# Designed miniproteins, single chains: the designs that were tried, part 100

Each design is a single chain, and the fold is of that chain. pLDDT is the mean over its residues in the fold that is shown.

## One batch from the design tools (miniprotein)

Design m3700
Fold by ESMFold2-Fast:
Structure m3700 (fold): chain A 86 residues (1-86)
Amino acid sequence: MEAYRKKTDNAYETVKKLIEKLGAEAKVTIHGDPSKATTVGAVVFEDELTIVALDSDGNVVMTVRLTGVDREKAIKVLEELGFEKL
């Protein structure tokens, strides 16, 4: 398991680019206002990527689960999009 983070005022677009580049089936859940997200976190598993968008208060505003994602491909895409390893 590896964790990544990116600070961004455009979390929705960042998440959209992740989904498009990985070409995986995504389950998106909205918990609040995604336009208020300031940070995108990602947790990489062997065959799954879990993405969370957080507002400035640390509240989860959006969760995305991608299944069937190759771990090596997920890491490369996260690095290409400017995510930092935690």
Scores: mean pLDDT 82

Design m3701
Fold by ESMFold2-Fast:
Structure m3701 (fold): chain A 61 residues (1-61)
Amino acid sequence: SAREEALAEISRLVAEVYADPRVSEEQKKAFEERVLAAITSTDDPEEVLRRARAIKEEVLA
């Protein structure tokens, strides 16, 4: 389902950020805190995925 696909991609994005040796611990923490805030603000995993992608670009670009 679209929901399962979105949740799988959120998990992949989180794993990619944490596995990237170029990303500092401070950047990982900022990414985690913002993604957790997005998860707690909505039950729509597609909306969480959209926000997670934007947060990744803001924190890691």
Scores: mean pLDDT 78

Design m3702
Fold by ESMFold2-Fast:
Structure m3702 (fold): chain A 75 residues (1-75)
Amino acid sequence: DELREKARELVRKAEEAARAGDSATAAELYRQAAELYEKAGLHRSAAFLRTVAEELRRNPADPAAAIRRALARHP
């Protein structure tokens, strides 16, 4: 649906920002995507993306490691 499509687009943009080393922008985009997934009823996807955003915010110098830590918390 529209919410899920918008959330996926935000995730794509967040991934691009993370690859460019812009952890602050990536974290904000992941947080926005999580909010849309939550509204769509996809609570597990929302929780994962919130964890990604939190890890990126806490460890902005290493976005790849932050994302790996989030994945480890959501096996």
Scores: mean pLDDT 84

Design m3703
Fold by ESMFold2-Fast:
Structure m3703 (fold): chain A 66 residues (1-66)
Amino acid sequence: AMSQTIALPEALKGKTTEEVVAKLQEKFPDLKFEAGENYVNVTFAPGVPVSSVSAQIRETLAELAQ
């Protein structure tokens, strides 16, 4: 499995990280997310296209920041 750390957008840094992680897990149920200080760690299953899915995660974070 491959793991990445994704920084939270500024608008989400003051939010509950658990809520952000819950929304990401709901949208991406085949991935594992863990909350950190102003970031999330994501673990990808084998065969998942990391670059495309990372872009989708960042877009989802941008939507949550609005």
Scores: mean pLDDT 76

Design m3704
Fold by ESMFold2-Fast:
Structure m3704 (fold): chain A 67 residues (1-67)
Amino acid sequence: PLPPLSEEEQRLLELQHRGANGDEAEQMEQAAEIARLLGFPEELVERIRNSSAEEAERLMEEALAER
């Protein structure tokens, strides 16, 4: 059996689900919120929010890889 999800992880899942059917702009805002919850620097979160979908994915991948 898998360990239970934390409330933070459950919120991330809800945001992910809502963003999947949203506009690109809404998707970017959701991605920025997810990055903020994951503890990324505020400057990176702002960049994700203001970038395109492709750029946001790349920025998040780079940040996750540098952990």
Scores: mean pLDDT 69

Design m3705
Fold by ESMFold2-Fast:
Structure m3705 (fold): chain A 90 residues (1-90)
Amino acid sequence: MEELRRRLTEVLEEAAVEAARLYGEDVEAARAGGRAAAEALVLASEDPERMREALEETEAGAEAAAATEPRVSALVREALELAREYLEAR
């Protein structure tokens, strides 16, 4: 499970950084945001309400990215699949 958790964090960080770079936003803040999103998804595995909120937030991000940035959307979708695998494997 450590590998899946690492991959989830990596993909969410990449998605956030790519989005920030495209929109000229703070890359450091974006990377921290992606890392926080990964931690929220991991914590959600212990709390059904947090799980719902974390998944909703991640999907909202994917929808926003899909409208303008297909590459960012693809990364967020990969993160969603990894998060679902992590929750299922627990």
Scores: mean pLDDT 70

Design m3706
Fold by ESMFold2-Fast:
Formats: sequence, structure tokens, C-alpha cells
Structure m3706 (fold): chain A 70 residues (1-70)
Amino acid sequence: SLLEEAERLFREIGTVTGEEAERLLVRLAELAKKVMSPERLEVVEEIGRLLRRMGDNIQRGLADGRLGAA
């Protein structure tokens, strides 16, 4: 089902970064377009943007040594 596909994509997004995360976000947006109204699609796109920003923040925190500091 589309819900199972979306759940799989969300799980994968949480475990990958960079280009792979971008690929999964694009697929999630395509699924959303098939099942949601324009208003709901905007919410899903906002969630996707927030998830990507979280991933970027985590990667920057690791690079800056903020995450994993004693």
C-alpha cells in the first residue's frame, strides 16, 4: 500500500544522508502527490524540508564535534 511505501521511505530517510536522503525525499513527495490534496501536499513538503534540515544539522554537529562530545 501507499502507506507502507511511505513508512519504508521515512525509515530509510532516518538512516541515510546526502544524495540518498534527497532521492528518498523526492520519492516521498511523488507518493504524496498521488494521495493528497494540494493543501496536504504542502504539509508533507514542509515535513520533508524539516527532516532534511534535521539531517543537515546532525551532520554539521558531527563535523563540528558537538555530537559525540564527552
Scores: mean pLDDT 64

Design m3707
Fold by ESMFold2-Fast:
Structure m3707 (fold): chain A 83 residues (1-83)
Amino acid sequence: DLAEEVAKVLGISKEKARIVLQNVYVDLVKKFGVEKAKKVMEFILDAIRKGYTLEEIEKLEPPEGVTKEEVKYAIDLMRKYAK
């Protein structure tokens, strides 16, 4: 369950993790557009599913069409909404 893995990484409830993911996606779409938002979120969520921490994901090489700055922006949003 992806929401459970995200909840564990952020130290929050599964219900709150679902809200965080929704808010992050909305803000990424507003800033970068739908295509970029999907690519950034898919990269981060796939890495979380593989057992990486947010700190480790920031150090990973992102796929073509995604920058480390865009990944960091999304992770900073996840931390912000997890409060």
Scores: mean pLDDT 88

Design m3708
Fold by ESMFold2-Fast:
Structure m3708 (fold): chain A 87 residues (1-87)
Amino acid sequence: SLKEKAKELYDKGLKYAEEGNYEKAIEEFKKAAELYKKAGDENSAKSAEFAAEAVEEAQKRGKPESFPSLFTSRSIRSIGDELDKEL
């Protein structure tokens, strides 16, 4: 229940960040992090905290910023390619 609510808030934060609504994205990510901590999911809580910090930096610069170590498929693919099979 708490984990599902935290994930819903995290997804909401991602939506706001993609729309450029950074203030709301930061609030949703911070709420998600708190719920993940209450649920005992420390890894997801840290991910949500990182997302909030990344969006806060983007807000200060007034432009969108990529989250290379979050849930971006491109970042996950990059760290997964350790075998150097491509280029």
Scores: mean pLDDT 69

Design m3709
Fold by ESMFold2-Fast:
Order: sequence, then C-alpha cells, then structure tokens
Structure m3709 (fold): chain A 90 residues (1-90)
Amino acid sequence: KVELAEKLAREALRDAERAVELAEKAETLAQAIAAALLAIGAEFLAEKALELAEEYGAPERVKELAEKAIELAEKAIELARKKLKEIDAK
C-alpha cells in the first residue's frame, strides 16, 4: 500500500503539472474546462495518496510529493477559473 501511495502521488503530480500548463495556455472554453477537470482529478488522486501515505507510514518524500501535487492542482483550478472568466468576457 505504501507503493500505491507513491504511485498515486507521482501520477497526481504529473497530472497537476500538466493541468497548470493547459490552464496557462487555454484560449477556448473547452481548453479551460479540460484543464479544470484534469486539475480536479489530480487533486483527488493527491488527497488519496496523502491519506494512504499517512495511514501506512510512507516515507516523508511520498507525503511531500502528494502535498506538492495538491498545491499545483489548486493553482491549476484557480488559473482555469480566471481563464474561463477572461474567455467568457470575449
């Protein structure tokens, strides 16, 4: 289960990083929505990774990965919301 926590944390971090990139580059409503959905999914995976890491005593590195993924996912959600408002104003 510690291995699962690490795998989920790494996947969540990758998805969160991608979501930030997509949100920053979003030019259409569809792109901004896609970035938001990816970020929401990444946040869910990161929260589950952190829960498993805490429950099964995973190394601090795994918890740090999950926390970083949550932080980036939250940033991506905020960026996507700003982009949605900007695009909607056109």
Scores: mean pLDDT 84

Design m3710
Fold by ESMFold2-Fast:
Structure m3710 (fold): chain A 95 residues (1-95)
Amino acid sequence: SLLDKLNELGKDPEVRKAFKEEIDKLYEDSLARVEEAAKGLPPEERQRILEETKADLEKYRKKANEAVDAGNLVDAEIYTTAGLMLAGLYIARAR
């Protein structure tokens, strides 16, 4: 029933727009948290972690947005969560 409800909501352009705006906010916040965690690292390690984080977030943001545009909010949530989990792991690795 939850999956059916998400599929139905995915047909609404206003819901799709709101979902994409939420992805952007979550990903901007996640990148800021990684940048903060990395401030204490040597410059080379800091740059590497930030480049890896940005690449992974951009990859999953693109996949999530493509899923939203297809009306597939289930896949959009899976891709969004994958990006957030990777950012969380980069924060843990920076500490």
Scores: mean pLDDT 87

Design m3711
Fold by ESMFold2-Fast:
Structure m3711 (fold): chain A 62 residues (1-62)
Amino acid sequence: KTALIYEGADAAEAGDYERAERLLVEAGLSEEQARELVEQARRGMDPSELIRRARRLVREEE
């Protein structure tokens, strides 16, 4: 799970938002949650902040 979140953040930083969303969903986020985080990344959210939020969401769902 954690490795997929980091890979998703890297994809978003590289501008590959489609891959970022897919990786975040695979990590355990809902499609809605992944889409929202990717939109925030498009608006300039730091990769570290994306990782922090994604990890929190995965823990809350599990």
Scores: mean pLDDT 79

Design m3712
Fold by ESMFold2-Fast:
Structure m3712 (fold): chain A 56 residues (1-56)
Amino acid sequence: DDESRRRIEETRRNRDRVIERLREEGERNPEDKENSEKGIKMATRAYEETARRLRG
């Protein structure tokens, strides 16, 4: 459906923003790089779950 596709697109853009932020935080503080990478994996997983739910 058109609305579902739009929501998926918006969710993907939000995922990209979150990943970019976490990536920059990890670069700014190398000591927490592992935590930033874990956050990126979580954000990616959350997006995939949301996208599957919206697609049915």
Scores: mean pLDDT 79

Design m3713
Fold by ESMFold2-Fast:
Structure m3713 (fold): chain A 55 residues (1-55)
Amino acid sequence: SKESVIEQTKKGLEELGASEEYIKEVVEKIENAKTSEEQIDIGVEAAKKVKEEKE
């Protein structure tokens, strides 16, 4: 589950044009998150931030 969230988040952020450095930072946050809800929230917030900065 956590590995799947990491994979999906990484690919999503790559498609949005996020930097490798930022993607690594977000992945590390997900790896350290204790709950699935927190893991998903980190990914969603990261994608939202990238979209707002690129659009």
Scores: mean pLDDT 78

Design m3714
Fold by ESMFold2-Fast:
Structure m3714 (fold): chain A 78 residues (1-78)
Amino acid sequence: SEGLERAEEALEEGRRLEEEARAAGNAAGALAAGIGAGLAGIAVGVARGAGADPEKMAELAERALELGREGVRAGRLA
């Protein structure tokens, strides 16, 4: 369940990033964070379904979150 917990944390952080970017008027960053959160959500769903290794799903969710963070940063520079 540690992997599932990490994947759920990545999803929650992605959703926070999306809301923060939207509140700041960073539309491109909000889109990137939303995509990252969506991917993390898929990883959570797969981990809950016991069809895949939760640790690998956590790693995928965390990488999706990092891509979202990069998009938020890039959007702030525009």
Scores: mean pLDDT 82

Design m3715
Fold by ESMFold2-Fast:
Structure m3715 (fold): chain A 98 residues (1-98)
Amino acid sequence: ALAGGLAALLGGYFAAKAATTPEGAAAGVAGAIAGSGGIFEAEYLGDILGAGIAAASGGVAAIRGAALATGSPALAALAAALGALGVALGAAAVAAGA
């Protein structure tokens, strides 16, 4: 859960930093803010799990939006990598909880 929030925050940060347009930068910042929100709910385990998953999905979507807006293959690759990381982290969390 926390890892999902961190992935979204980092993804949003790097998308914003790499973006060449204000719209791409705004999408990256929005993703980072969503990710940080999940982190700050750390005292509630259920809320953290939900927020982390939502933040990770939001971060990937924001990066994809930035990739489409800027035409950047690097942002598209980053979105794909973060999506794969989110799936791997989800699988690891299920395995650890089982």
Scores: mean pLDDT 53

Design m3716
Fold by ESMFold2-Fast:
Structure m3716 (fold): chain A 69 residues (1-69)
Amino acid sequence: MEELKEKVREAAEKAGLTLSDEQIQVAAFAIKQGLSLDEVLEAVREALERYGENPTAIAALLHEKLKKK
């Protein structure tokens, strides 16, 4: 889990995204559940663009991607 959180933080920084610890944790959990890093970063970017900094919206989008799988 710590490795996944670090990968998410590093990838977010490269993409120009500033994520909270809560957002990083949700993203790392989504990767553990079977989403790729690219899928998670795209979902986070979409959530920030459409809903702002709401961590609930990010979690909901990641859950929807997991269900469609």
Scores: mean pLDDT 72

Design m3717
Fold by ESMFold2-Fast:
Structure m3717 (fold): chain A 77 residues (1-77)
Amino acid sequence: MVSQEELDDEVMEALALIYYGIGLSEFERTGDISVLKETKKMLEKLAEDARSKGYTRAAEVAEQAIKELDELIKEKE
């Protein structure tokens, strides 16, 4: 049986991947750097929430996505 805590970590991990994917797709479609910056802020909030709850998987996925977005933003600015 999946525990509530285990399910929440998996759900937040999936949400981080969804946010990241949508942000990249919208940026590819629009070319608007603000989309990447907004996606990064959403992922930062998710990573902080995940860390506060001990959701290590979700936090690590979000933090990696944030790093990738930060590098892309710096490249495109």
Scores: mean pLDDT 81

Design m3718
Fold by ESMFold2-Fast:
Structure m3718 (fold): chain A 94 residues (1-94)
Amino acid sequence: SDITVIVATALELAGLEFLVDAYKKNPDNELVKQQLLTHIKQIPEIIKEALEKLPNDEFVKKVVEKIKELLKELAENDEDEEIRKAAKEALEKI
């Protein structure tokens, strides 16, 4: 098991959760929004790498499902069209 891949996948979830919380608390902060958008756009590559290297790892699968749940919430319910679009495009790639 590649601990680096497990840690990287977990950090993607943690980063998404922190950035979503920061964005919701500061919806008019353009820098927070741009950091969230950048993070969302990077998720598919990291998830594909993790699932390719550790396809049967239950922890990685659980983290990926949590990331998908958060992206679905953003895609369906966020007021910002750019955030909804980025979340939808990320989901289509994973």
Scores: mean pLDDT 88

Design m3719
Fold by ESMFold2-Fast:
Structure m3719 (fold): chain A 87 residues (1-87)
Amino acid sequence: MSLEELLEETTRVIEEMFSPPGTARVRRTPSGGMISLSGIPVGRVTGEVADTLVPGVKTVAEAEAVARAAATSADAVVEIRPRYAGK
């Protein structure tokens, strides 16, 4: 694995330890936002978002809906990683 892949894996393991199962989070980043479900990064938002945490989310589709609700611009684009699409 490359160094960037190792860092992503390490970050994922740490976030899984500290994120309860069934929690969707949208975290604001300089380029928009990152979408995670139970600590696992499942997608991103291009555009402005509000930091949002919603418990009781069990599917990636529900996490995508949380991200769309967290978007503060109508032009914001929500993108789910292909490996998680339809889950």
Scores: mean pLDDT 71

Design m3720
Fold by ESMFold2-Fast:
Structure m3720 (fold): chain A 74 residues (1-74)
Amino acid sequence: MTPEQQAEMQALLAEIQRLGAELEAETDPARRVALLDELIRLAQRLLALETDPEVRAQIQATIAYLQERRRALE
């Protein structure tokens, strides 16, 4: 993994953690939808950079969970 890829992964993880906290505090359904869409986008980007199969499986499970939560709000 290049230093640029490592830095991007660290930035993505920090952003995912921040948005996840915002999502849990959010009560407006429309804003929760927007936060879930952004979290799914960031998680998909993280999956594209990750090479460890165990970590990839965890990210894929998280994406599936977020997509299910998103669907429940529609």
Scores: mean pLDDT 84

Design m3721
Fold by ESMFold2-Fast:
Structure m3721 (fold): chain A 61 residues (1-61)
Amino acid sequence: GRKEILRLIGEILRLIGEMFDLELLLKKGEISEEEYEKKKEELEEKIKELLEKLKELEKEE
């Protein structure tokens, strides 16, 4: 329902924030490019899964 949709949106926004933090760490030289790419791919996969769940809930009638 509505509460589940809002929760998923919140989770997606949090993961997007984590991606920005990773970019900042990379620019500061606190993380390697290889580690950045690996973590970014993990976050992108999680975001894709949450977006698919959102699409399923949006079609719920």
Scores: mean pLDDT 80

Design m3722
Fold by ESMFold2-Fast:
Structure m3722 (fold): chain A 70 residues (1-70)
Amino acid sequence: SWLEEEKKELVEQIEEDIEFAKKTPSVPEELIKRLEELRKKAKEAKTEEELLEVAKQYHEIRLEIEDTLA
């Protein structure tokens, strides 16, 4: 289904960013923890609305990570 495919892609993207953050000393542990919690929410999402909310939070965390690199 579309939901399962989108969910898998989002989980994979979050996992890649977790690995990147763990290798990047300027990224605070708080952001890594937030990504790990978000990965759990993505895996548990049962509706399009829940997955969209996870995607919005992911976008916000990505912007915060980008700010730590500047």
Scores: mean pLDDT 85

Design m3723
Fold by ESMFold2-Fast:
Formats: C-alpha cells, sequence, structure tokens
Structure m3723 (fold): chain A 91 residues (1-91)
C-alpha cells in the first residue's frame, strides 16, 4: 500500500511538471498511470482501521488529477500537500 501511494505522489508531481511545461502527451500518459495505480490501491484488502485513510488518499489523489487537468495548479499543489501529509501518518 505505502509503496503504491508513494508512486502515485511521484507521478502527481510529474503531472504538475508536465502541465507547467505544456507537454500534453506526457500529461496523458502520466494520468493513465495514476488512474491505474489508484484502481490497484482500491482493489487492496486493507484492515478496517486503515480504510478511511485509504479512501481519503484516493479521494485527494483523484481531486489532484482533476485540478491538474483543469489547469488549476495552485489547487493541485494544495491537494498534493494534503495527500503527502496523510501518507506521513502511515509511517
Amino acid sequence: LVELAREVLELLREMIEAAEAGDLLRLIGLTLRVIGLLLDIESLDVPEELRPLVEEFVRLARETVRAILAGDLERARALLERAEELLRELE
């Protein structure tokens, strides 16, 4: 779980960079990879006590993707920061 979540955060950072550079082809490829990883995370059988944290992480990651695709990079960075803080709670 933690490794998949870290990979999602890395890809979201790369998506922000691609969006800033105007690299639409790279942005599309990164978006597909993030969506795939989020589906993998959602398919994991996690303990009940971790379920709310996993659901919140997936929600924040999806909102970050939408913000990036909408060109709202300020919102995307704020959402990414919240997702990074949530992952630190799983340390």
Scores: mean pLDDT 82

Design m3724
Fold by ESMFold2-Fast:
Structure m3724 (fold): chain A 61 residues (1-61)
Amino acid sequence: SLEEVIEEIERLALRVVMENPSPEVQAAASAVMKEAMERLKAGEDPEEVLREARERLEEIR
């Protein structure tokens, strides 16, 4: 569901920040979350948005 996708993206972003807490990591994770939320609001496929958000979050150091 859309709600479950949102929750998963938020959980992944929080984990990334907790593992490497820096202003740069926080900004990068926030940017991924904002883009994902805008895409979901635009009616894009939730599974596609989750897949791309996960990939981008995994690239953050």
Scores: mean pLDDT 84

Design m3725
Fold by ESMFold2-Fast:
Structure m3725 (fold): chain A 100 residues (1-100)
Amino acid sequence: SLTPEQLQAEIDLGVLAIAAATILVSLRNLLKKSKDPEVQKKLKEMIDGAEKLLDEIHRLMQRVRELSPEEAQRLVDEARKKLREFIEKYNKTLEEIKKL
């Protein structure tokens, strides 16, 4: 039987996956419109980071039912922190590109 904590972890990870996928789509669209090689390099690095983060979240979603409630919550909190740090880096990269 799925515990309330495991269900909440699955929901939270699903929301994080949607956010990471949304950023990835945005970055790919920016790359298609960019003609500057330095901008393209920065966007490709960000795309790689977003793909790795999304893959990590998907792997956690596959494993969450096998984890203790405490371990599931810890891994969700770590994934949420990584996504927040990635969003900050994404916003900083967008501001740097606007100044070019």
Scores: mean pLDDT 86

Design m3726
Fold by ESMFold2-Fast:
Structure m3726 (fold): chain A 63 residues (1-63)
Amino acid sequence: MEEELEKLVKEAEKAEQNGDYDTAASLYRKAARLAEKLGRGDLAGEFHQKAVEYYKKYIEKKK
C-alpha cells in the first residue's frame, strides 16, 4: 500500500485495539477515500465496510 494509506490503517488498528471505535471508524473512512483516490476500489470497499462496522460498535457502546 502507499505509505499514507498504510499509516491510516495502522492507526485505525491501534484505535480498534484500544476500543476507540469512533476513531477507528473515522480512520477507516479516511483510508477508504485515499484508496479510491489511488485507484484501489477493492481496498476502498473493504475500508468502507470496516468504517461502518466500527461506527456501529461505537453506537452500541453508548449506554
Scores: mean pLDDT 79

Design m3727
Fold by ESMFold2-Fast:
Structure m3727 (fold): chain A 55 residues (1-55)
Amino acid sequence: MSDREKLLKAIAEVLRAIGDVIDAELAGDEEALAAAKKRLEEAKKKFRELLKELE
């Protein structure tokens, strides 16, 4: 996989997680919201680690 492909996949994961958070908030589902926020934090961490590897 190219570094660009890895970066784009990581960005896509973050965007999907943000969408899940918004959907859970609109639905008023506190359990889904907590799970979505956890996935967003994991996606953000993975993206930050990938950026460090590209330095």
Scores: mean pLDDT 81

Design m3728
Fold by ESMFold2-Fast:
Structure m3728 (fold): chain A 66 residues (1-66)
Amino acid sequence: ATMAEAWNNLGNKAFNLGRYDEAIEAYKEAIKLKPDFAEAWNNLGNALSAQKRYDEALEAYKEALK
């Protein structure tokens, strides 16, 4: 697995524990390493939405579609 995939997996574990701030940080690190990582962008949107940060979530979902 790549380092970006490892960060995305860490984010998923944090998300499942309800640790949305930690999930967001991990997904952002995955995206920093691989900016075209659609799954990480979608997961970032989900974590932002869980925190009711809907405008930021929408922008993350748009990036996943590029």
Scores: mean pLDDT 91

Design m3729
Fold by ESMFold2-Fast:
Structure m3729 (fold): chain A 80 residues (1-80)
Amino acid sequence: SSKLEEAKQRLFKLSGELQKKLKELYEKDPEKLESLLPRIKEIEELIKEILEKLEKGEDISEELKELEKKVKELLEEIEK
């Protein structure tokens, strides 16, 4: 299914970008990273929910939009 493959590709790209930025933040400002841990945990929980729903063949369009929003907000906070 093209929709499932598209969703997986978007999820993998988003996760990879976030992980890279978090590694950079850990090296430059570990205290700032620590302050963002609650937001990171929310994103990790949402990723787990999305993956479980994808395995069940459920629609994750809304969850994926929420994930993209939360990641953008976190990346903006990191860049401050």
Scores: mean pLDDT 82

Design m3730
Fold by ESMFold2-Fast:
Structure m3730 (fold): chain A 52 residues (1-52)
Amino acid sequence: MGVTSISAGLGSDGVDAALEAQKLGVPFITTIGDSPIDVYAFRPFFEAAGAQ
């Protein structure tokens, strides 16, 4: 199944990433857990998706 969502309860870094994804019009994948390094690893993904 497709498990992609934007939530306000992901923690500080997760919330910021979700809000940025919402501005770009892309779904935020919540599989990063509590790892802040994954936020930076997914930054190129948000940029590429927002380019559409």
Scores: mean pLDDT 48

Design m3731
Fold by ESMFold2-Fast:
Structure m3731 (fold): chain A 74 residues (1-74)
Amino acid sequence: AEDKIIEILQKYGIPKDLAEKLVEEARKTGKLVIPPQYIPKDKLAEVARELSKLPEVKSVSIDGEGNLVIELKK
């Protein structure tokens, strides 16, 4: 499950170590927050679409600061 999130993040340029750290934090908070500098703006909609298809993902949104916010199912 988390392996698929990590694979998608790596596909869009996020290093494995950073992706693993973000997923670990999301396990504690229920949210994965990716700052706008890590994903190109033109790829943001594609990344959101791929992540939203995963069974462990509850919702995907973009906040007022441009962060990609992924909520995980509990």
Scores: mean pLDDT 78

Design m3732
Fold by ESMFold2-Fast:
Structure m3732 (fold): chain A 93 residues (1-93)
Amino acid sequence: HMIFRGTVTITARTRDSAQQAAQAATDQIRRLHQQGQVDILSIRTEIYEKNGLYVARVTFDALTRDDARRAADAAARAASQIPGVIRVTVRID
């Protein structure tokens, strides 16, 4: 089966803000999957420091590109609401 990979990249001022934003993104993806709105196979999160800021990368696999885009957009919206988040970007491969 062809798998589509969504990546939500979050840049935040503090590690705690990056962690909270990654959690919000992951929780939103998981909720959409549990509600049957998207089919998600896996979710992974990594957090690292870059140039004095903190980057969280939430990567997930979906069975369709539409599901990947819907999940990524919802996750990015949830992450963007966390205080201390500077930027959120989405990529679908």
Scores: mean pLDDT 89

Design m3733
Fold by ESMFold2-Fast:
Structure m3733 (fold): chain A 82 residues (1-82)
Amino acid sequence: KEELLEKILAIRKAILEANDESLSKEEEEKILEELRKAIEEDAEGVKEELDRLIAGTKKALEEAEKNNDEKLKEAALKVQEI
């Protein structure tokens, strides 16, 4: 449960960083609350969303390497470590 939340949040952060954006603490907490509710209602559907986000993260990683964006690369690597 919590592991799934952490993975999805980290992937979303990596995708946002690909656009030179970052999540505020408040935005992260909002996303975590929404994900907790979604997982409680339909864990399988949330897992499918995670798979979709992972596909997006691969493109975020390519963009990070292309732009030599060390911060974005760091975030993307955290997602892969999950």
Scores: mean pLDDT 66

Design m3734
Fold by ESMFold2-Fast:
Structure m3734 (fold): chain A 60 residues (1-60)
Amino acid sequence: EKEKIKEELEILRRNLEEGLITEEEAIEALMKEYGLSKEKAEEVVKLLKENKIDEAVKLV
C-alpha cells in the first residue's frame, strides 16, 4: 500500500540523513525489498535526499 511504502521510504530517508546507512546500502535495500533495478533505486535515493518523498513513492 502507498501509505506503508511512504513510511518505509521516510525511515530510509532519515537513516540516510543521519548517516546510519550509506547510499549503496539504501540502493541495495530498495532493490531487495521492492524489486527495483539499480538505476531506479538510485533515482529513489536521489529523490529521498532531495526530500521528495511523494515523487519517490511513485517510482516504487
Scores: mean pLDDT 83

Design m3735
Fold by ESMFold2-Fast:
Structure m3735 (fold): chain A 74 residues (1-74)
Amino acid sequence: DREEDQRLLERARKLLEEAKDPSLSPLERHILLSLAIMLLTTVIKHSEDEELKEEARKLLEEVLELEKEIEEEE
Protein backbone atom coordinates (compact mmCIF):
# COMPACT_ATOMS: atom_id res chain seq x y z
CA ASP A 1 0.00 0.00 0.00
CA ARG A 2 1.66 3.19 -1.26
CA GLU A 3 -0.12 5.49 1.23
CA GLU A 4 0.78 3.17 4.12
CA ASP A 5 4.45 3.10 3.04
CA GLN A 6 4.46 6.91 2.71
CA ARG A 7 3.09 7.19 6.28
CA LEU A 8 5.86 4.91 7.56
CA LEU A 9 8.44 7.14 5.84
CA GLU A 10 6.83 10.25 7.37
CA ARG A 11 6.97 8.68 10.86
CA ALA A 12 10.63 7.74 10.35
CA ARG A 13 11.48 11.33 9.30
CA LYS A 14 9.79 12.71 12.43
CA LEU A 15 11.66 10.22 14.65
CA LEU A 16 14.97 11.23 13.04
CA GLU A 17 14.22 14.93 13.69
CA GLU A 18 13.18 14.21 17.32
CA ALA A 19 16.44 12.27 17.84
CA LYS A 20 18.38 15.48 17.05
CA ASP A 21 16.99 17.16 20.21
CA PRO A 22 20.02 17.96 22.43
CA SER A 23 17.87 17.83 25.60
CA LEU A 24 17.29 14.09 25.14
CA SER A 25 19.61 11.53 26.72
CA PRO A 26 21.72 9.32 24.40
CA LEU A 27 19.49 6.37 25.39
CA GLU A 28 16.31 8.25 24.43
CA ARG A 29 17.85 9.30 21.11
CA HIS A 30 18.96 5.70 20.45
CA ILE A 31 15.40 4.42 21.08
CA LEU A 32 13.94 6.93 18.59
CA LEU A 33 16.53 5.97 15.94
CA SER A 34 15.95 2.23 16.53
CA LEU A 35 12.23 2.74 15.87
CA ALA A 36 13.04 4.74 12.71
CA ILE A 37 15.29 1.86 11.50
CA MET A 38 12.43 -0.60 12.06
CA LEU A 39 9.98 1.51 10.02
CA LEU A 40 12.47 2.14 7.20
CA THR A 41 13.49 -1.53 6.89
CA THR A 42 9.78 -2.44 6.68
CA VAL A 43 9.38 -0.09 3.67
CA ILE A 44 12.60 -1.38 2.03
CA LYS A 45 11.56 -5.06 2.40
CA HIS A 46 7.81 -4.84 1.68
CA SER A 47 7.10 -1.81 -0.54
CA GLU A 48 6.36 -2.43 -4.23
CA ASP A 49 7.29 1.19 -5.05
CA GLU A 50 10.97 1.47 -6.02
CA GLU A 51 10.95 5.27 -5.45
CA LEU A 52 9.71 4.83 -1.86
CA LYS A 53 12.28 2.06 -1.29
CA GLU A 54 15.07 4.37 -2.51
CA GLU A 55 13.79 7.20 -0.26
CA ALA A 56 13.74 4.76 2.68
CA ARG A 57 17.32 3.63 1.94
CA LYS A 58 18.52 7.27 1.93
CA LEU A 59 16.73 7.98 5.23
CA LEU A 60 18.21 4.80 6.72
CA GLU A 61 21.72 6.05 5.82
CA GLU A 62 20.98 9.34 7.64
CA VAL A 63 19.62 7.48 10.70
CA LEU A 64 22.68 5.20 10.85
CA GLU A 65 25.03 8.21 10.53
CA LEU A 66 23.34 9.97 13.45
CA GLU A 67 23.34 6.75 15.53
CA LYS A 68 27.10 6.41 14.96
CA GLU A 69 27.57 10.06 15.99
CA ILE A 70 25.61 9.49 19.23
CA GLU A 71 27.61 6.31 20.02
CA GLU A 72 30.87 8.29 19.58
CA GLU A 73 29.67 11.01 22.03
CA GLU A 74 30.74 10.96 25.69
Scores: mean pLDDT 83

Design m3736
Fold by ESMFold2-Fast:
Structure m3736 (fold): chain A 55 residues (1-55)
Amino acid sequence: TLAHLRLVAEELIRNSADADLAIRSVVAYARRQGLSPAQIAAIEAAMRALRAAQA
C-alpha cells in the first residue's frame, strides 16, 4: 500500500548513508507498482522533506 511504502521510505532515509540513492530506489519501486506520476512526486517530496528535517 502507499502508506506501507511511505514507512519503508522513511526507514531507508533514516538508515541510509546515501539519501539520494534511497529516494531513487523508492521512486523506481513505486513506478514498477504502477503508481501515478503525482503519487510518485508526492512520495519523493515527502522523503526529501524528511531528509532535510533530519539534517
Scores: mean pLDDT 73

